# Designs tried in a protein design run: designed miniproteins, single chains, continued (4). Part 4

Each design is a single chain, and the fold is of that chain. pLDDT is the mean over its residues in the fold that is shown.

## One batch from the design tools (miniprotein)

Design m12112
Fold by ESMFold2-Fast:
Structure m12112 (fold): chain A 58 residues (1-58)
Amino acid sequence: SMEEIRRKVAEWMEGMGMEELARGILEGDKEAIQRALSIAKALRASEEIIEALEKLLS
């Protein structure tokens, strides 16, 4: 579900110390999700996390 996807991505961001972005993802803030996607790609995050973020922007 989209809720599970948001939670999984938010937990990953929180684990990275990015609590504000995690909160924005849970709230459906598209700017936070776009920023998280850029960070995930820069850090070479797992394909699962990148695909989850891309799905949240669709």
Scores: mean pLDDT 83

Design m12113
Fold by ESMFold2-Fast:
Structure m12113 (fold): chain A 96 residues (1-96)
Amino acid sequence: SNALKQKAARYFAAGAILDVAASMLSGPEAARTYLEAGEFYLKAAELYRQAGDKDNAIEAYQKAIEAFRRSLELDPDNEKAREGLQKAEKLLEEVK
């Protein structure tokens, strides 16, 4: 459980770094960076959920949703971002 929480925190931190980086970029590069941020946040959320850390899992799912939405605003046809968004929204409902 503690090892899973530490791993989750590292993925969350990586997502946050990419999220900030994406906010300083534009166009396709920003879209790809938001997608990567979303994927890191989603992985963090899954690890927090496995560890029984409901509060941090909810926060990480919410951050993943936000990042995937930002990616889709810039690249509406991105299948990975759409699938990531749908997965994060579904898993957030399951953890609540």
Scores: mean pLDDT 91

Design m12114
Fold by ESMFold2-Fast:
Structure m12114 (fold): chain A 57 residues (1-57)
Amino acid sequence: SAFEELVRRLARENGLTSEEEIEEVREEALTLARAFRMPVSEGIIRLAIEIVKLSKL
C-alpha cells in the first residue's frame, strides 16, 4: 500500500534501515493515528520515526 511504501521510505531516509525498525515505525504511526483520531499522514509517520529514534538512546 502507499502507506507501507511511505513508512519504509521515510524510515530508511532517517537511518532506520532494518525490517524490525521499519515495523516499529509502522506500529507507532498506527498507534499515534488512533490516539489522535487522525488518518495516517506523513507528519504522523515522521513523529513515529522521532519516537522510535528516541527509544534507542
Scores: mean pLDDT 85

Design m12115
Fold by ESMFold2-Fast:
Structure m12115 (fold): chain A 61 residues (1-61)
Amino acid sequence: SKTEEELKAATELAKKEMPEATAEVFKGKAVAVVEPRDREEALAAIPKLKKIVEEAKKKVE
């Protein structure tokens, strides 16, 4: 399925750009997640997680 392909691409990108991030399926879509140590780390992670998901979508399409 397209979601599985996006999840695989997101996992590869996460390993390269953000090794702490994990690709998961949420509401039928591939997403990247990370467990932050504090609120500042969580806020800093958001732009990186968005980039991982967008690049994964481009790779699948």
Scores: mean pLDDT 62

Design m12116
Fold by ESMFold2-Fast:
Structure m12116 (fold): chain A 58 residues (1-58)
Amino acid sequence: SRRFVTQQLSEDLFRVLDLDTEEFTYLRKNKDGKWEEIEAEEALKKLKEEREKEKKQK
């Protein structure tokens, strides 16, 4: 059977790795609580924004 590894990147963002193809799928939780697939570029942009805000410190 196909093997997957799920990694939590933030409360609303997960990355799923397909161990057979080594491809990543990014999932984001919407307002309705449903998980939807988003593009890697969008996911990385959101993570970068979050890190910059965290670095700003309060």
Scores: mean pLDDT 73

Design m12117
Fold by ESMFold2-Fast:
Structure m12117 (fold): chain A 67 residues (1-67)
Amino acid sequence: MTRVIVLPETFPSVEDARRALEELAERLGLTVESIFSLESNGQVYTIAVATDANGTTVVLVARAPAP
């Protein structure tokens, strides 16, 4: 089963968004498999694909404005 967690806040930068996802993954005990960013309509979406201790895929999403 895939679980999706979208952070509600808009971060000041893509770097802040990425750091927030890494910190959240560490706190939740997740192993980050990949992290990437997508730009769409003036927003940058940072997406981390992670796995929990049971092998469940967890997708973390954070937003930042495009520079």
Scores: mean pLDDT 81

Design m12118
Fold by ESMFold2-Fast:
Structure m12118 (fold): chain A 65 residues (1-65)
Amino acid sequence: TAAARAAGRAAAAGAPEVDLSGVDREALDALGAAMGGEASPREAARRAGISEREAAAVRRVGGGA
């Protein structure tokens, strides 16, 4: 959850219009789309323009559940 929030906020920082009340959910959706469904955190990070650590955190939360 903490990792998902961090990754969500990172993705939201790249979005032009993101509401703070929904930043974690909207940012995670945007990040998922930008990652293009890549299984590899490295490839996902490259696609989304974020760090591998953030991509791995999102993948961990989404892949686990």
Scores: mean pLDDT 55

Design m12119
Fold by ESMFold2-Fast:
Structure m12119 (fold): chain A 57 residues (1-57)
Amino acid sequence: GLEDLKEKLEILLKKGRISEKTKEELLKILEEMENTTDVEKLQELRKKMTEIYEKEK
C-alpha cells in the first residue's frame, strides 16, 4: 500500500542514494498519492516509485 511505499522511499532517502532535488520531487509524489483518488494518476505515481526502487539495486 501507500504506507509501504512511503517506508521504502524514506529508507532510500536515508541511504543517500538520491540527490536533494530528487528527494523533494519524491516527497511531492508521495503527497500527491495521499491527496488523489484518481486511479490513473495513482498508477502512474506508483510506477515512478517502483522504477526508482528498482534502480536502487
Scores: mean pLDDT 69

Design m12120
Fold by ESMFold2-Fast:
Structure m12120 (fold): chain A 92 residues (1-92)
Amino acid sequence: DKEKLIEIAKKIAELLKKQKLSEDKKHVLERAEALPEHIATLPDDADVKPILENMALLAEAADRPDVAKVIEEAIENGESLEELLERLKKIK
């Protein structure tokens, strides 16, 4: 579900914005913020795994290994986008 991927991307960007990142890492937040719009341009049958992998890399680069781990575990365990979103909502 593309809409659920967009919702997940928005939640990740929100979590990453809570970090007081230095100017040299500002581009990581800019990429995370642009991700929902990018996903909206993809076909409905686009592969979910590469998108989630990119989200995990952005989280790691933003010094949020807790967020990255949740995404990586969702990929490894074949969790639904629903389950991933609920887990992300529990992160502070």
Scores: mean pLDDT 81

Design m12122
Fold by ESMFold2-Fast:
Structure m12122 (fold): chain A 86 residues (1-86)
Amino acid sequence: MSLELVVREDPARGEVTVTVRRDGEVIAEVRLRETPGGGRLILRPAAPGEWENLIESAEEADRLSASVELGRRRAIEEALRLAAER
């Protein structure tokens, strides 16, 4: 089995996309997105074309607003967790 983690940054959209592939097939995707207010959301696919927010607390949202690296780490952890469920 070949497992690959891909992290892509899109500064124009304020987004970081974390993708996990197994044998060339995408098995998990998570996005870190910046809000207009400077906050950040961590999103996972819920249905085709739909995204679910994984940030449950205002305190966590504030920490992610202060640290892009913390947001990226959380997105990577969520993508790997979703991949492990496959």
Scores: mean pLDDT 66

Design m12123
Fold by ESMFold2-Fast:
Structure m12123 (fold): chain A 67 residues (1-67)
Amino acid sequence: SKEEAKKALESAIESLKNGDIPAAEAGLVEAQKFPEVKEEAEKALEALRNGDYETALKHLEKALEKL
């Protein structure tokens, strides 16, 4: 559901802002299960894996905006 996608994205944003990279990655993997946000969650995960946390946050926020 959109509510479940929103919780996954908000959890990932909170974890990333707190420097909890493994938790942020887990939230992004969960968010990819939702078609509405899958593309942005994939882009955020790629940025996260590259250490580009600013770009990861931008894609997370864009995904949340789409809900």
Scores: mean pLDDT 85

Design m12124
Fold by ESMFold2-Fast:
Structure m12124 (fold): chain A 70 residues (1-70)
Amino acid sequence: SSEEEKKLLEKIKEVYEKAKEAIEKGDMEEFAKYGEELRLLTQEAYEKKLEKVYEYGKKLEEELGKLIEE
């Protein structure tokens, strides 16, 4: 695994945690901001062909979607 893969994975985890905290606070603007950042980081993983990081990011996007739909 490259250092690039590790750094991107850590950043995705951090942004996901920030998005969850925003939901818990009821801050929908902050949630939208971090949700978009997560999407962009997941796209970066795809462009860099970091398959495991991309898969992980997609799973976290799905989890955030579930939290706001119900």
Scores: mean pLDDT 83

Design m12126
Fold by ESMFold2-Fast:
Structure m12126 (fold): chain A 60 residues (1-60)
Amino acid sequence: GAELRAFAERLRERARQYLRQAEELRKKGTPEDILQAEILEGVAALLEGMAAWFERLAAE
């Protein structure tokens, strides 16, 4: 239980870091930076999904 919740929080923190990086890349505005930002946003969404899944397992 506790280990899965701790892991979920670490995944959420990593997702927040990737979203901050994506925001900075979007501010640079080159096509390459925008593509990299979209990739980081996609990875952050996957990490949030994994965190939610681990929290459900921890509750069982």
Scores: mean pLDDT 87

Design m12127
Fold by ESMFold2-Fast:
Order: sequence, then C-alpha cells, then structure tokens
Structure m12127 (fold): chain A 85 residues (1-85)
Amino acid sequence: SLAEEFEKGGRLFVVLPPDADAVVRALQAAWDAGKTPEEIIAELKRAGALELRVVTTPEQYAQALAEMDALHAAGVARGFLLERE
C-alpha cells in the first residue's frame, strides 16, 4: 500500500489545490505530533489531494522537486514532500 511504501523510508509527494497552505501546515503539525502514515494519507485524501505517490529513488525525488517548482510557478497546485526520519 502507499502507507507501507512511505513507512519504508520513501518520501510522500503530495499535490493539493493551490490554496492549501493551511492544510500543509496542519499536516506537518500532525506528522510532528506522531500521527501514523495511514492517518496522514487519510487526512490528505479528505483534504482533496489531487495526487499522492511515494518517491524512493534520487531520480524520482529530483522529478518530484521539478514538478513542485513547475506547479508553484504556474499557480495551479500546491506540491510538497513529506519525509519520514
């Protein structure tokens, strides 16, 4: 599952609607408070996440960063990477 891939030390790449800064802050606070990967993914789905994927390789990570930059520059979505460890 997505949660199992994230738990194995992957980075979770998330795409949210462009006005989602409050959602990003709330999810970071929940993560810092010790919520599980399953709880975080469920909250992201409830928040209207447009895309969720786990990135595990340096190439996938570089691609996710480039996609975040492009989305933010275009103002069409809010991307972020949530990391465990």
Scores: mean pLDDT 76

Design m12128
Fold by ESMFold2-Fast:
Structure m12128 (fold): chain A 85 residues (1-85)
Amino acid sequence: SGIKDALKKLIPSEFLHLVDKDTFSKDEVLELIKALIKKDLGKEPDESIILKIKDVINKVNKDTFTDAELASLLNSAKNIITENL
């Protein structure tokens, strides 16, 4: 679908297998974002960046996320990373 295609464009090819499913938990979303940051920085993300990402994830009033919600969260996380690098 268009949503899944947009989602796949937001992540490196080596992580595409992590998004090839229908729903995601908050923990899965956080771990995916951490993996993306670690790849981009070559090191573990700073705690301040992790806390900002957790805040964005917690703004979604759900325990599980769809492709559209995950794509939105990844875009928000990329903006936070860009502003703090």
Scores: mean pLDDT 72

Design m12129
Fold by ESMFold2-Fast:
Parts: sequence; C-alpha cells; structure tokens
Structure m12129 (fold): chain A 58 residues (1-58)
Amino acid sequence: YDKAVEVLKKDPSLSGYLALALARLGRLDEAEKVLKAYKGPSDRAAIDAYLLIQKLKS
C-alpha cells in the first residue's frame, strides 16, 4: 500500500482511493484529513475509506 499512496498523491481526482490506502496502512489521521479536504463526489472509495476509519477508531 505504501507505493500506492505515492502514486495516488499525484492525482487529486483519486483522493478517495488515497484516503482508503492511508486508512488501510493505519494512518487514520492522514486518511481523515484527506477525506475532509476532498471536494469531489462521494464515490465508493471515499465512502469505504470513511467507514474503515470509523471502524478502526472504535
């Protein structure tokens, strides 16, 4: 997942996937910050990232 984070950081349209990758790495604060800054549509990746963050924080 670390290599995926590097690639995803270069494309703002993939911010949902970036947040999901960060959440899977346990980098929850960074994943949550990316989701809060993301102004695009609530796509599947963004929703999955949000749910994963909530699950891992509880």
Scores: mean pLDDT 71

Design m12130
Fold by ESMFold2-Fast:
Structure m12130 (fold): chain A 80 residues (1-80)
Amino acid sequence: MEELRKELEEAYKEALELGKKLLEVTEDVARAIGLILRAIGLYLDGELALEKGNLEEARRTLEEIRELIEEIKEELEEEL
């Protein structure tokens, strides 16, 4: 439980930092904001799943945040 919570928090923080960096360099501000909001929503869903003891749902949201991180990294690579 605690290890999964830590992984979820770390992934969320990485997604936010990358999204913030994208927001600073991109011309598509709406897209960058959308990715940030998606990260927030996934993190809230993951935290709720952990509170309910639904480890499978929490792992699913962690995987989605990790996919989002890769999506943001690809967007950043296109802007560079």
Scores: mean pLDDT 83

Design m12131
Fold by ESMFold2-Fast:
Parts: structure tokens; sequence; C-alpha cells
Structure m12131 (fold): chain A 73 residues (1-73)
């Protein structure tokens, strides 16, 4: 399903990033990680089917809201 595809993609992203940066992340580094995830999901959306685009749009919106909260903290 589209939700399962999103879950796998997000898990893969975090595993790849953890391999590159095994040290504990600062707040600024966590912000950069969220920005990278948002960009990756936007790229996936460009070639996704309509059902998967809907799931990606919702997740992107939620991550962008979280990013804005971090910026105001």
Amino acid sequence: SAREKLGREMTEFFVEEAKKNPEPLSLEENKELLEKLIERLKELKEKADPEYQEVLDKEIAELEELLEIIDKA
C-alpha cells in the first residue's frame, strides 16, 4: 500500500543517514535531516501514482509544520 511504501522509504532514509553520521545529532543537524527527508519525499512525489502522491503530500505537510516549529523554538 501507499502507506507501507512511505514507511519503507522513511526507514531507508534514516538508516542511510545514521550510517553517515553515527554521532548523536544536535538540534541544527536534526533540522537538516528533516529538510533532506522533505526533499526526498518531494522527488518521490514527482513520479508517484495519485494514491502515493496523496500520502506523500500529507507527510510532507506534517514535516514542514514540524520544521517551522523547530525554527521558532
Scores: mean pLDDT 79

Design m12132
Fold by ESMFold2-Fast:
Structure m12132 (fold): chain A 70 residues (1-70)
Amino acid sequence: SELEEESLNLIKHMKEVAEKLIKLNYPKEEIIKLITEETKKLVEWAKSNKLEEMAKKIEEESKKIIEKIK
């Protein structure tokens, strides 16, 4: 669906932003906080719309981004 595609695109955008911020030597803790808060909002939105599989994918992709930053 279009909503699923947009949600995945937002996750990809967060990954690109995180990579750029790492190159600029921004604090990893602040990058992780940003990704975590945006992920919570997206997951809450997905669950409120009964998009359980999308919420799961958002959580999994976000965890991969955070692990790469750590």
Scores: mean pLDDT 79

Design m12133
Fold by ESMFold2-Fast:
Structure m12133 (fold): chain A 77 residues (1-77)
Amino acid sequence: AALAAAEAALAAARAALAAKAPAEEVAALAREVIAAAAQLPEDEAARGVGLALDAIGVAIEASLEARKRGGEPLDLS
């Protein structure tokens, strides 16, 4: 089901973030969550929005963690 697919994709994105996977990999998984959430029926739309927002947060966190490890934004300050 679309909801189960979206939840599984979000779990995979969170696991990748915890494993320090490359930010592009975490972002790809987050995009998969958003795509799956878009397939949810109308009665699950609120749940889909929540999943999409969680996925965006995971992608942002992965990007910030990648920059922190690389020192890029601090080196440019």
Scores: mean pLDDT 76

Design m12135
Fold by ESMFold2-Fast:
Structure m12135 (fold): chain A 57 residues (1-57)
Amino acid sequence: GTEDLVAENLAKIAELAKVDPEKARELAENFLSMMETLKVPEEVIEEARKRIEEILA
């Protein structure tokens, strides 16, 4: 489901950020864009965005 996809992608972004922060950022941007295209609830996208910002900071 959507929650599983969000969790898996956030985990992948976090993993990648430890070895290649630039590529992790690119994956994060693509993932957020995909969620917007799929009309995922705004609250879920906002939470994912905050998690990504913490991972990439």
Scores: mean pLDDT 82

Design m12136
Fold by ESMFold2-Fast:
Structure m12136 (fold): chain A 85 residues (1-85)
Amino acid sequence: EELEKSMSPAEREELIRTSSLGLLYGLYEKAKKAKDEKAAEKFLKELAELLGVSEKEVLENPEIKKELEEAAERLRARVAEELAA
């Protein structure tokens, strides 16, 4: 997990934020697939709070959806890297 590349502080903060968004979105998707409405609502609220938007915007805004999907994809790629160690 050590970064060998020189990164700006903003890029490091974004990486941490993206990991959190990816994890929460992954948990939300799993809860929805499992029909666990209470868990899905909880993770949706956490996502909305972290993004600084309403729950409705998380569900309906294509721009936010894209950000969450990209965050989940980045987290998935990093988890795959760790598991390949």
Scores: mean pLDDT 74

Design m12137
Fold by ESMFold2-Fast:
Structure m12137 (fold): chain A 70 residues (1-70)
Amino acid sequence: ASPEEQIAAAEAAARAYEAAGDLEGAAMLYVNVALLYARLGRWDEAEAALARAAALGAGELAERARAQIA
């Protein structure tokens, strides 16, 4: 699968987790989305995904991911 396909799949899964009330699962998927965007050099989208993950309760995981891509 292409990186774009992986991002689309992860975003779809994150939305499904949010709809089910699994905010922790959704946040983890948004961190994965951020790492995929970072690998493509798409830093604004990566930062937006990390901000979304932090807002859903994964602040520590988002900070670690941010340090990894810097």
Scores: mean pLDDT 82

Design m12138
Fold by ESMFold2-Fast:
Structure m12138 (fold): chain A 65 residues (1-65)
Amino acid sequence: MSETEKLNLKSIEKYEEYMEALAKAKRLSPDVVAEIKKLVDEAKKNPQNFGKLAQELAEKLKELS
């Protein structure tokens, strides 16, 4: 409940760090990196929507494969 909400915020922060590393490893274009960063920023503003946003990010990453 309240603990889960705190964990979601920490997960978003870790996810941001992970995505930065992944972008470098995969040599993603600057446009794609900027879009991912925007989605992460939106998740930090709305942690309650993190689960839904994470699914949308996963779909976008699959499109890049």
Scores: mean pLDDT 68

Design m12139
Fold by ESMFold2-Fast:
Structure m12139 (fold): chain A 73 residues (1-73)
Amino acid sequence: MEREREVLKEYLTLAIELAVLDQQERRLSELTEEQIEELEKRRKEILERREKLLPELEEAFEEIERRLRELSA
């Protein structure tokens, strides 16, 4: 369960970071070009990290679903 917890925690951390970026991007008209480019770069980095986690996240979800099925039987 520790590995699944670590993967989920990292995924949730990335999701929170994306939500913060989305909130900052809502005020694009108040941002400089340099700030916009930095936000785009940061978003790309977060999305790339998330893509690398997707196979591990899918495996973690399958394990959780398997355990939940055992509990509901």
Scores: mean pLDDT 76

Design m12140
Fold by ESMFold2-Fast:
Structure m12140 (fold): chain A 65 residues (1-65)
Amino acid sequence: MKLSDEEIDRLAKALGVSKETIRKAFEIIEKNKDLSREEQIELLVKETGLTREQAEAIIDAYKLY
């Protein structure tokens, strides 16, 4: 479930965000796996300043691992 630095870089470029933001978002998701998808999206938006669309893409990427 841990992404390589290359995978994080690819996702960051695709979403137009920093690699640090992706790492923080994944940490938040990992700590809150028991929450619903909607609750995880709302938490990411509030904690990281991501758009809803960016948060959804990050959650979807996380589910692939």
Scores: mean pLDDT 79

Design m12141
Fold by ESMFold2-Fast:
Structure m12141 (fold): chain A 64 residues (1-64)
Amino acid sequence: GAMEELRKKLLEEANRLGVRGYILAQQGRLEEARELFEKALELLKEANGSDKSIEGVERLLAST
């Protein structure tokens, strides 16, 4: 249904932002990486993402 499709899109966007944030952090662009990780975390929480995914992004955010 529409709600399951919306959830999948939110999870896909969160994963995309997390990957982009990781790449930026590796380049030393920590402020931009932090913004992307914060957005990814917000989307994961909205989509009821897994605890492991949420913890993973929180850990990356804490390391930037």
Scores: mean pLDDT 85

Design m12142
Fold by ESMFold2-Fast:
Structure m12142 (fold): chain A 70 residues (1-70)
Amino acid sequence: SEHIAKGKELFAQGRYLEAAKAYFEALLEDPSNEEARKGLEEALKAAASVEGATPEILELARRARELFGP
């Protein structure tokens, strides 16, 4: 998936929230994609650890739980 490739590149650049958004888009296209789910989890965790638990990070995490389960 183009979104997964983009997520990996953004994660490598330390752009964790943008990486999380890319992985979220991959999950919207295929909710069963384990690589995208794992990428989203790791990217959100990294974003929160370096940027803090911002409203944007918390909202993306809430949306992910609502749409794709815990």
Scores: mean pLDDT 84

Design m12143
Fold by ESMFold2-Fast:
Structure m12143 (fold): chain A 62 residues (1-62)
Amino acid sequence: TSELLQQGMELYQEGLKAEEEGDLEKAAELFRKASELFRQAGAHDEAEIAEKRAEEMEKKVK
């Protein structure tokens, strides 16, 4: 697995933990960063999932 894909997965897991703890702003930021790393790694499906989850977190913060 590429370095970028591994970093993306780590950030995605941190985002899930932030979401579980109710830190929705942090979760959104982490999912956005994970999505970008997944895209750079060519993991387009994972990138789309992370981006949609970031959008869900952003809607809840409002």
Scores: mean pLDDT 84

Design m12144
Fold by ESMFold2-Fast:
Structure m12144 (fold): chain A 95 residues (1-95)
Amino acid sequence: MATEEALKALKESLLELAEKADELPELVRKRADELGLPEEEKELYLKYAELVKEAAKELAKLKEEGKPEEEMLKLVKKLVEEAEKLIEELEKLRK
């Protein structure tokens, strides 16, 4: 499992990303195209990019509302679990 320190580092990165969160899906699409990824892999990355965008915006709202760090870390942990699922789906496509 991710350490509390790793989750806190990811939280800070997501808060920084929140200012540019709306740009993330388009940046991921462009990068996938540049790398020549298959459409199936590209769709998985784009799906995850939308989840990261939503999570970053939600974290920014929680911080603005003065919510406890524990609530923010729960959202980060959920995003990490979604990333693990993405990796598993990508591995299945390559086998």
Scores: mean pLDDT 80

Design m12145
Fold by ESMFold2-Fast:
Structure m12145 (fold): chain A 61 residues (1-61)
Amino acid sequence: SKHDLILRLIALKLRKIGLELDLEQLKKLPATPEVQAQIAALEKEIEELEKEIKELEEQLE
């Protein structure tokens, strides 16, 4: 239903905000290989979430 799509969109947007906050905290740490790997993983997850958000927003228009 449209209601379920809206709830999914809200959940994805909240998850993206959380990951962006985690990314900003990681960027403040020393650039060890472990930190660099975590940054790369978070950036990839954020990009995937942005794609899902865009596809859902297009379905709601």
Scores: mean pLDDT 87

Design m12146
Fold by ESMFold2-Fast:
Structure m12146 (fold): chain A 73 residues (1-73)
Amino acid sequence: MKEELEKLIKEYEEIIKKKPNSKEAVEAYRAIGAYYEKLEEYEKAIAYYKKALELDPDDEATKKRLEYIESEL
């Protein structure tokens, strides 16, 4: 449900505010990106996936997912 996803996004945004350069922030960025992808908000999904990769450049799964989304736009 969109309303449930919006609540989860807000919870992850609070994690990012409290611990912006942490493992928890990386997980939060990935989760938000995945939620926006499910909502077909691809520009937002791309932005959050890029933030996750900025913090964790060795995340091959997120890198491949981002490349796939960008190739389909």
Scores: mean pLDDT 80

Design m12147
Fold by ESMFold2-Fast:
Structure m12147 (fold): chain A 90 residues (1-90)
Amino acid sequence: DEVVELLKRTAERFRELRERATDPRVQSALETAIELLEQGIKQKVSKEEAIRMLRGIGSYFGQVAARTGDPTAREALDLVEEALEELEEL
């Protein structure tokens, strides 16, 4: 399942970001996003459901990046946008 494999790779990349994150607000946001992605993987969500989930996560990181100015939050947003681009091509 290409959708599930993409969500797994995105979750792994977010775990790497969480290890590098220093702002507790950004760490918390990454933990929440990882949990949502893991739920999507477990439920084997459709491409449409995965797109909706990633858009929600992206919107959330956009807000966190704006409020914190933290480059790790912006990197997380970029990762979501990359995942959405790849997912739309499936």
Scores: mean pLDDT 87

Design m12148
Fold by ESMFold2-Fast:
Structure m12148 (fold): chain A 65 residues (1-65)
Amino acid sequence: SGKEIAEKVVEEFEEELRKLDDEKAELVREALLLIQQGKIEEAIKLLREAGLEKMVEFIEELLKK
């Protein structure tokens, strides 16, 4: 489910998320909400715009399962 994906992203990237500036942190919060709503493609787009490619790769790997 989208909620499980969002939780795994937060757990995996907890340290990286704490290092983000306020603007990127806001984009990640929006992306996590979109993931919880099942709007995964929109979330991936936001994360790529924020330069968080490793987070995008992690989400795509989870979706293959």
Scores: mean pLDDT 81

Design m12149
Fold by ESMFold2-Fast:
Structure m12149 (fold): chain A 109 residues (1-109)
Amino acid sequence: KIEELEKKIKESNYKDVDALIQLGNEYLKRKEYDKAIEYYEKAIELTDGKNAQALLNLGRAYEAKGDYEKAIEYYVKAIKIDPNNSDAIFNLLYLQIKHNIPLPKVDEL
């Protein structure tokens, strides 16, 4: 799948947002968190920060690295784009409860 996704990305001049997210997901599965982050960041850049799925997955990658502050930041951004994103809401609440981190104010959402 990585070779197929790399070909698709190259053929799109590195503008295929879905392929970038999928490639990030493949690296995340392999625990190559820095590569996963790189591809999610490219997808976010191409969508002017408006891709909730890329933001959610970037949060997951930072969480897997143990960077809980960054994970929370991106989960909050994902919720702002998609307020009904149950995965982002659940992951945010779970992280904050488990690590005793303050919840963001309701007025910030």
Scores: mean pLDDT 79

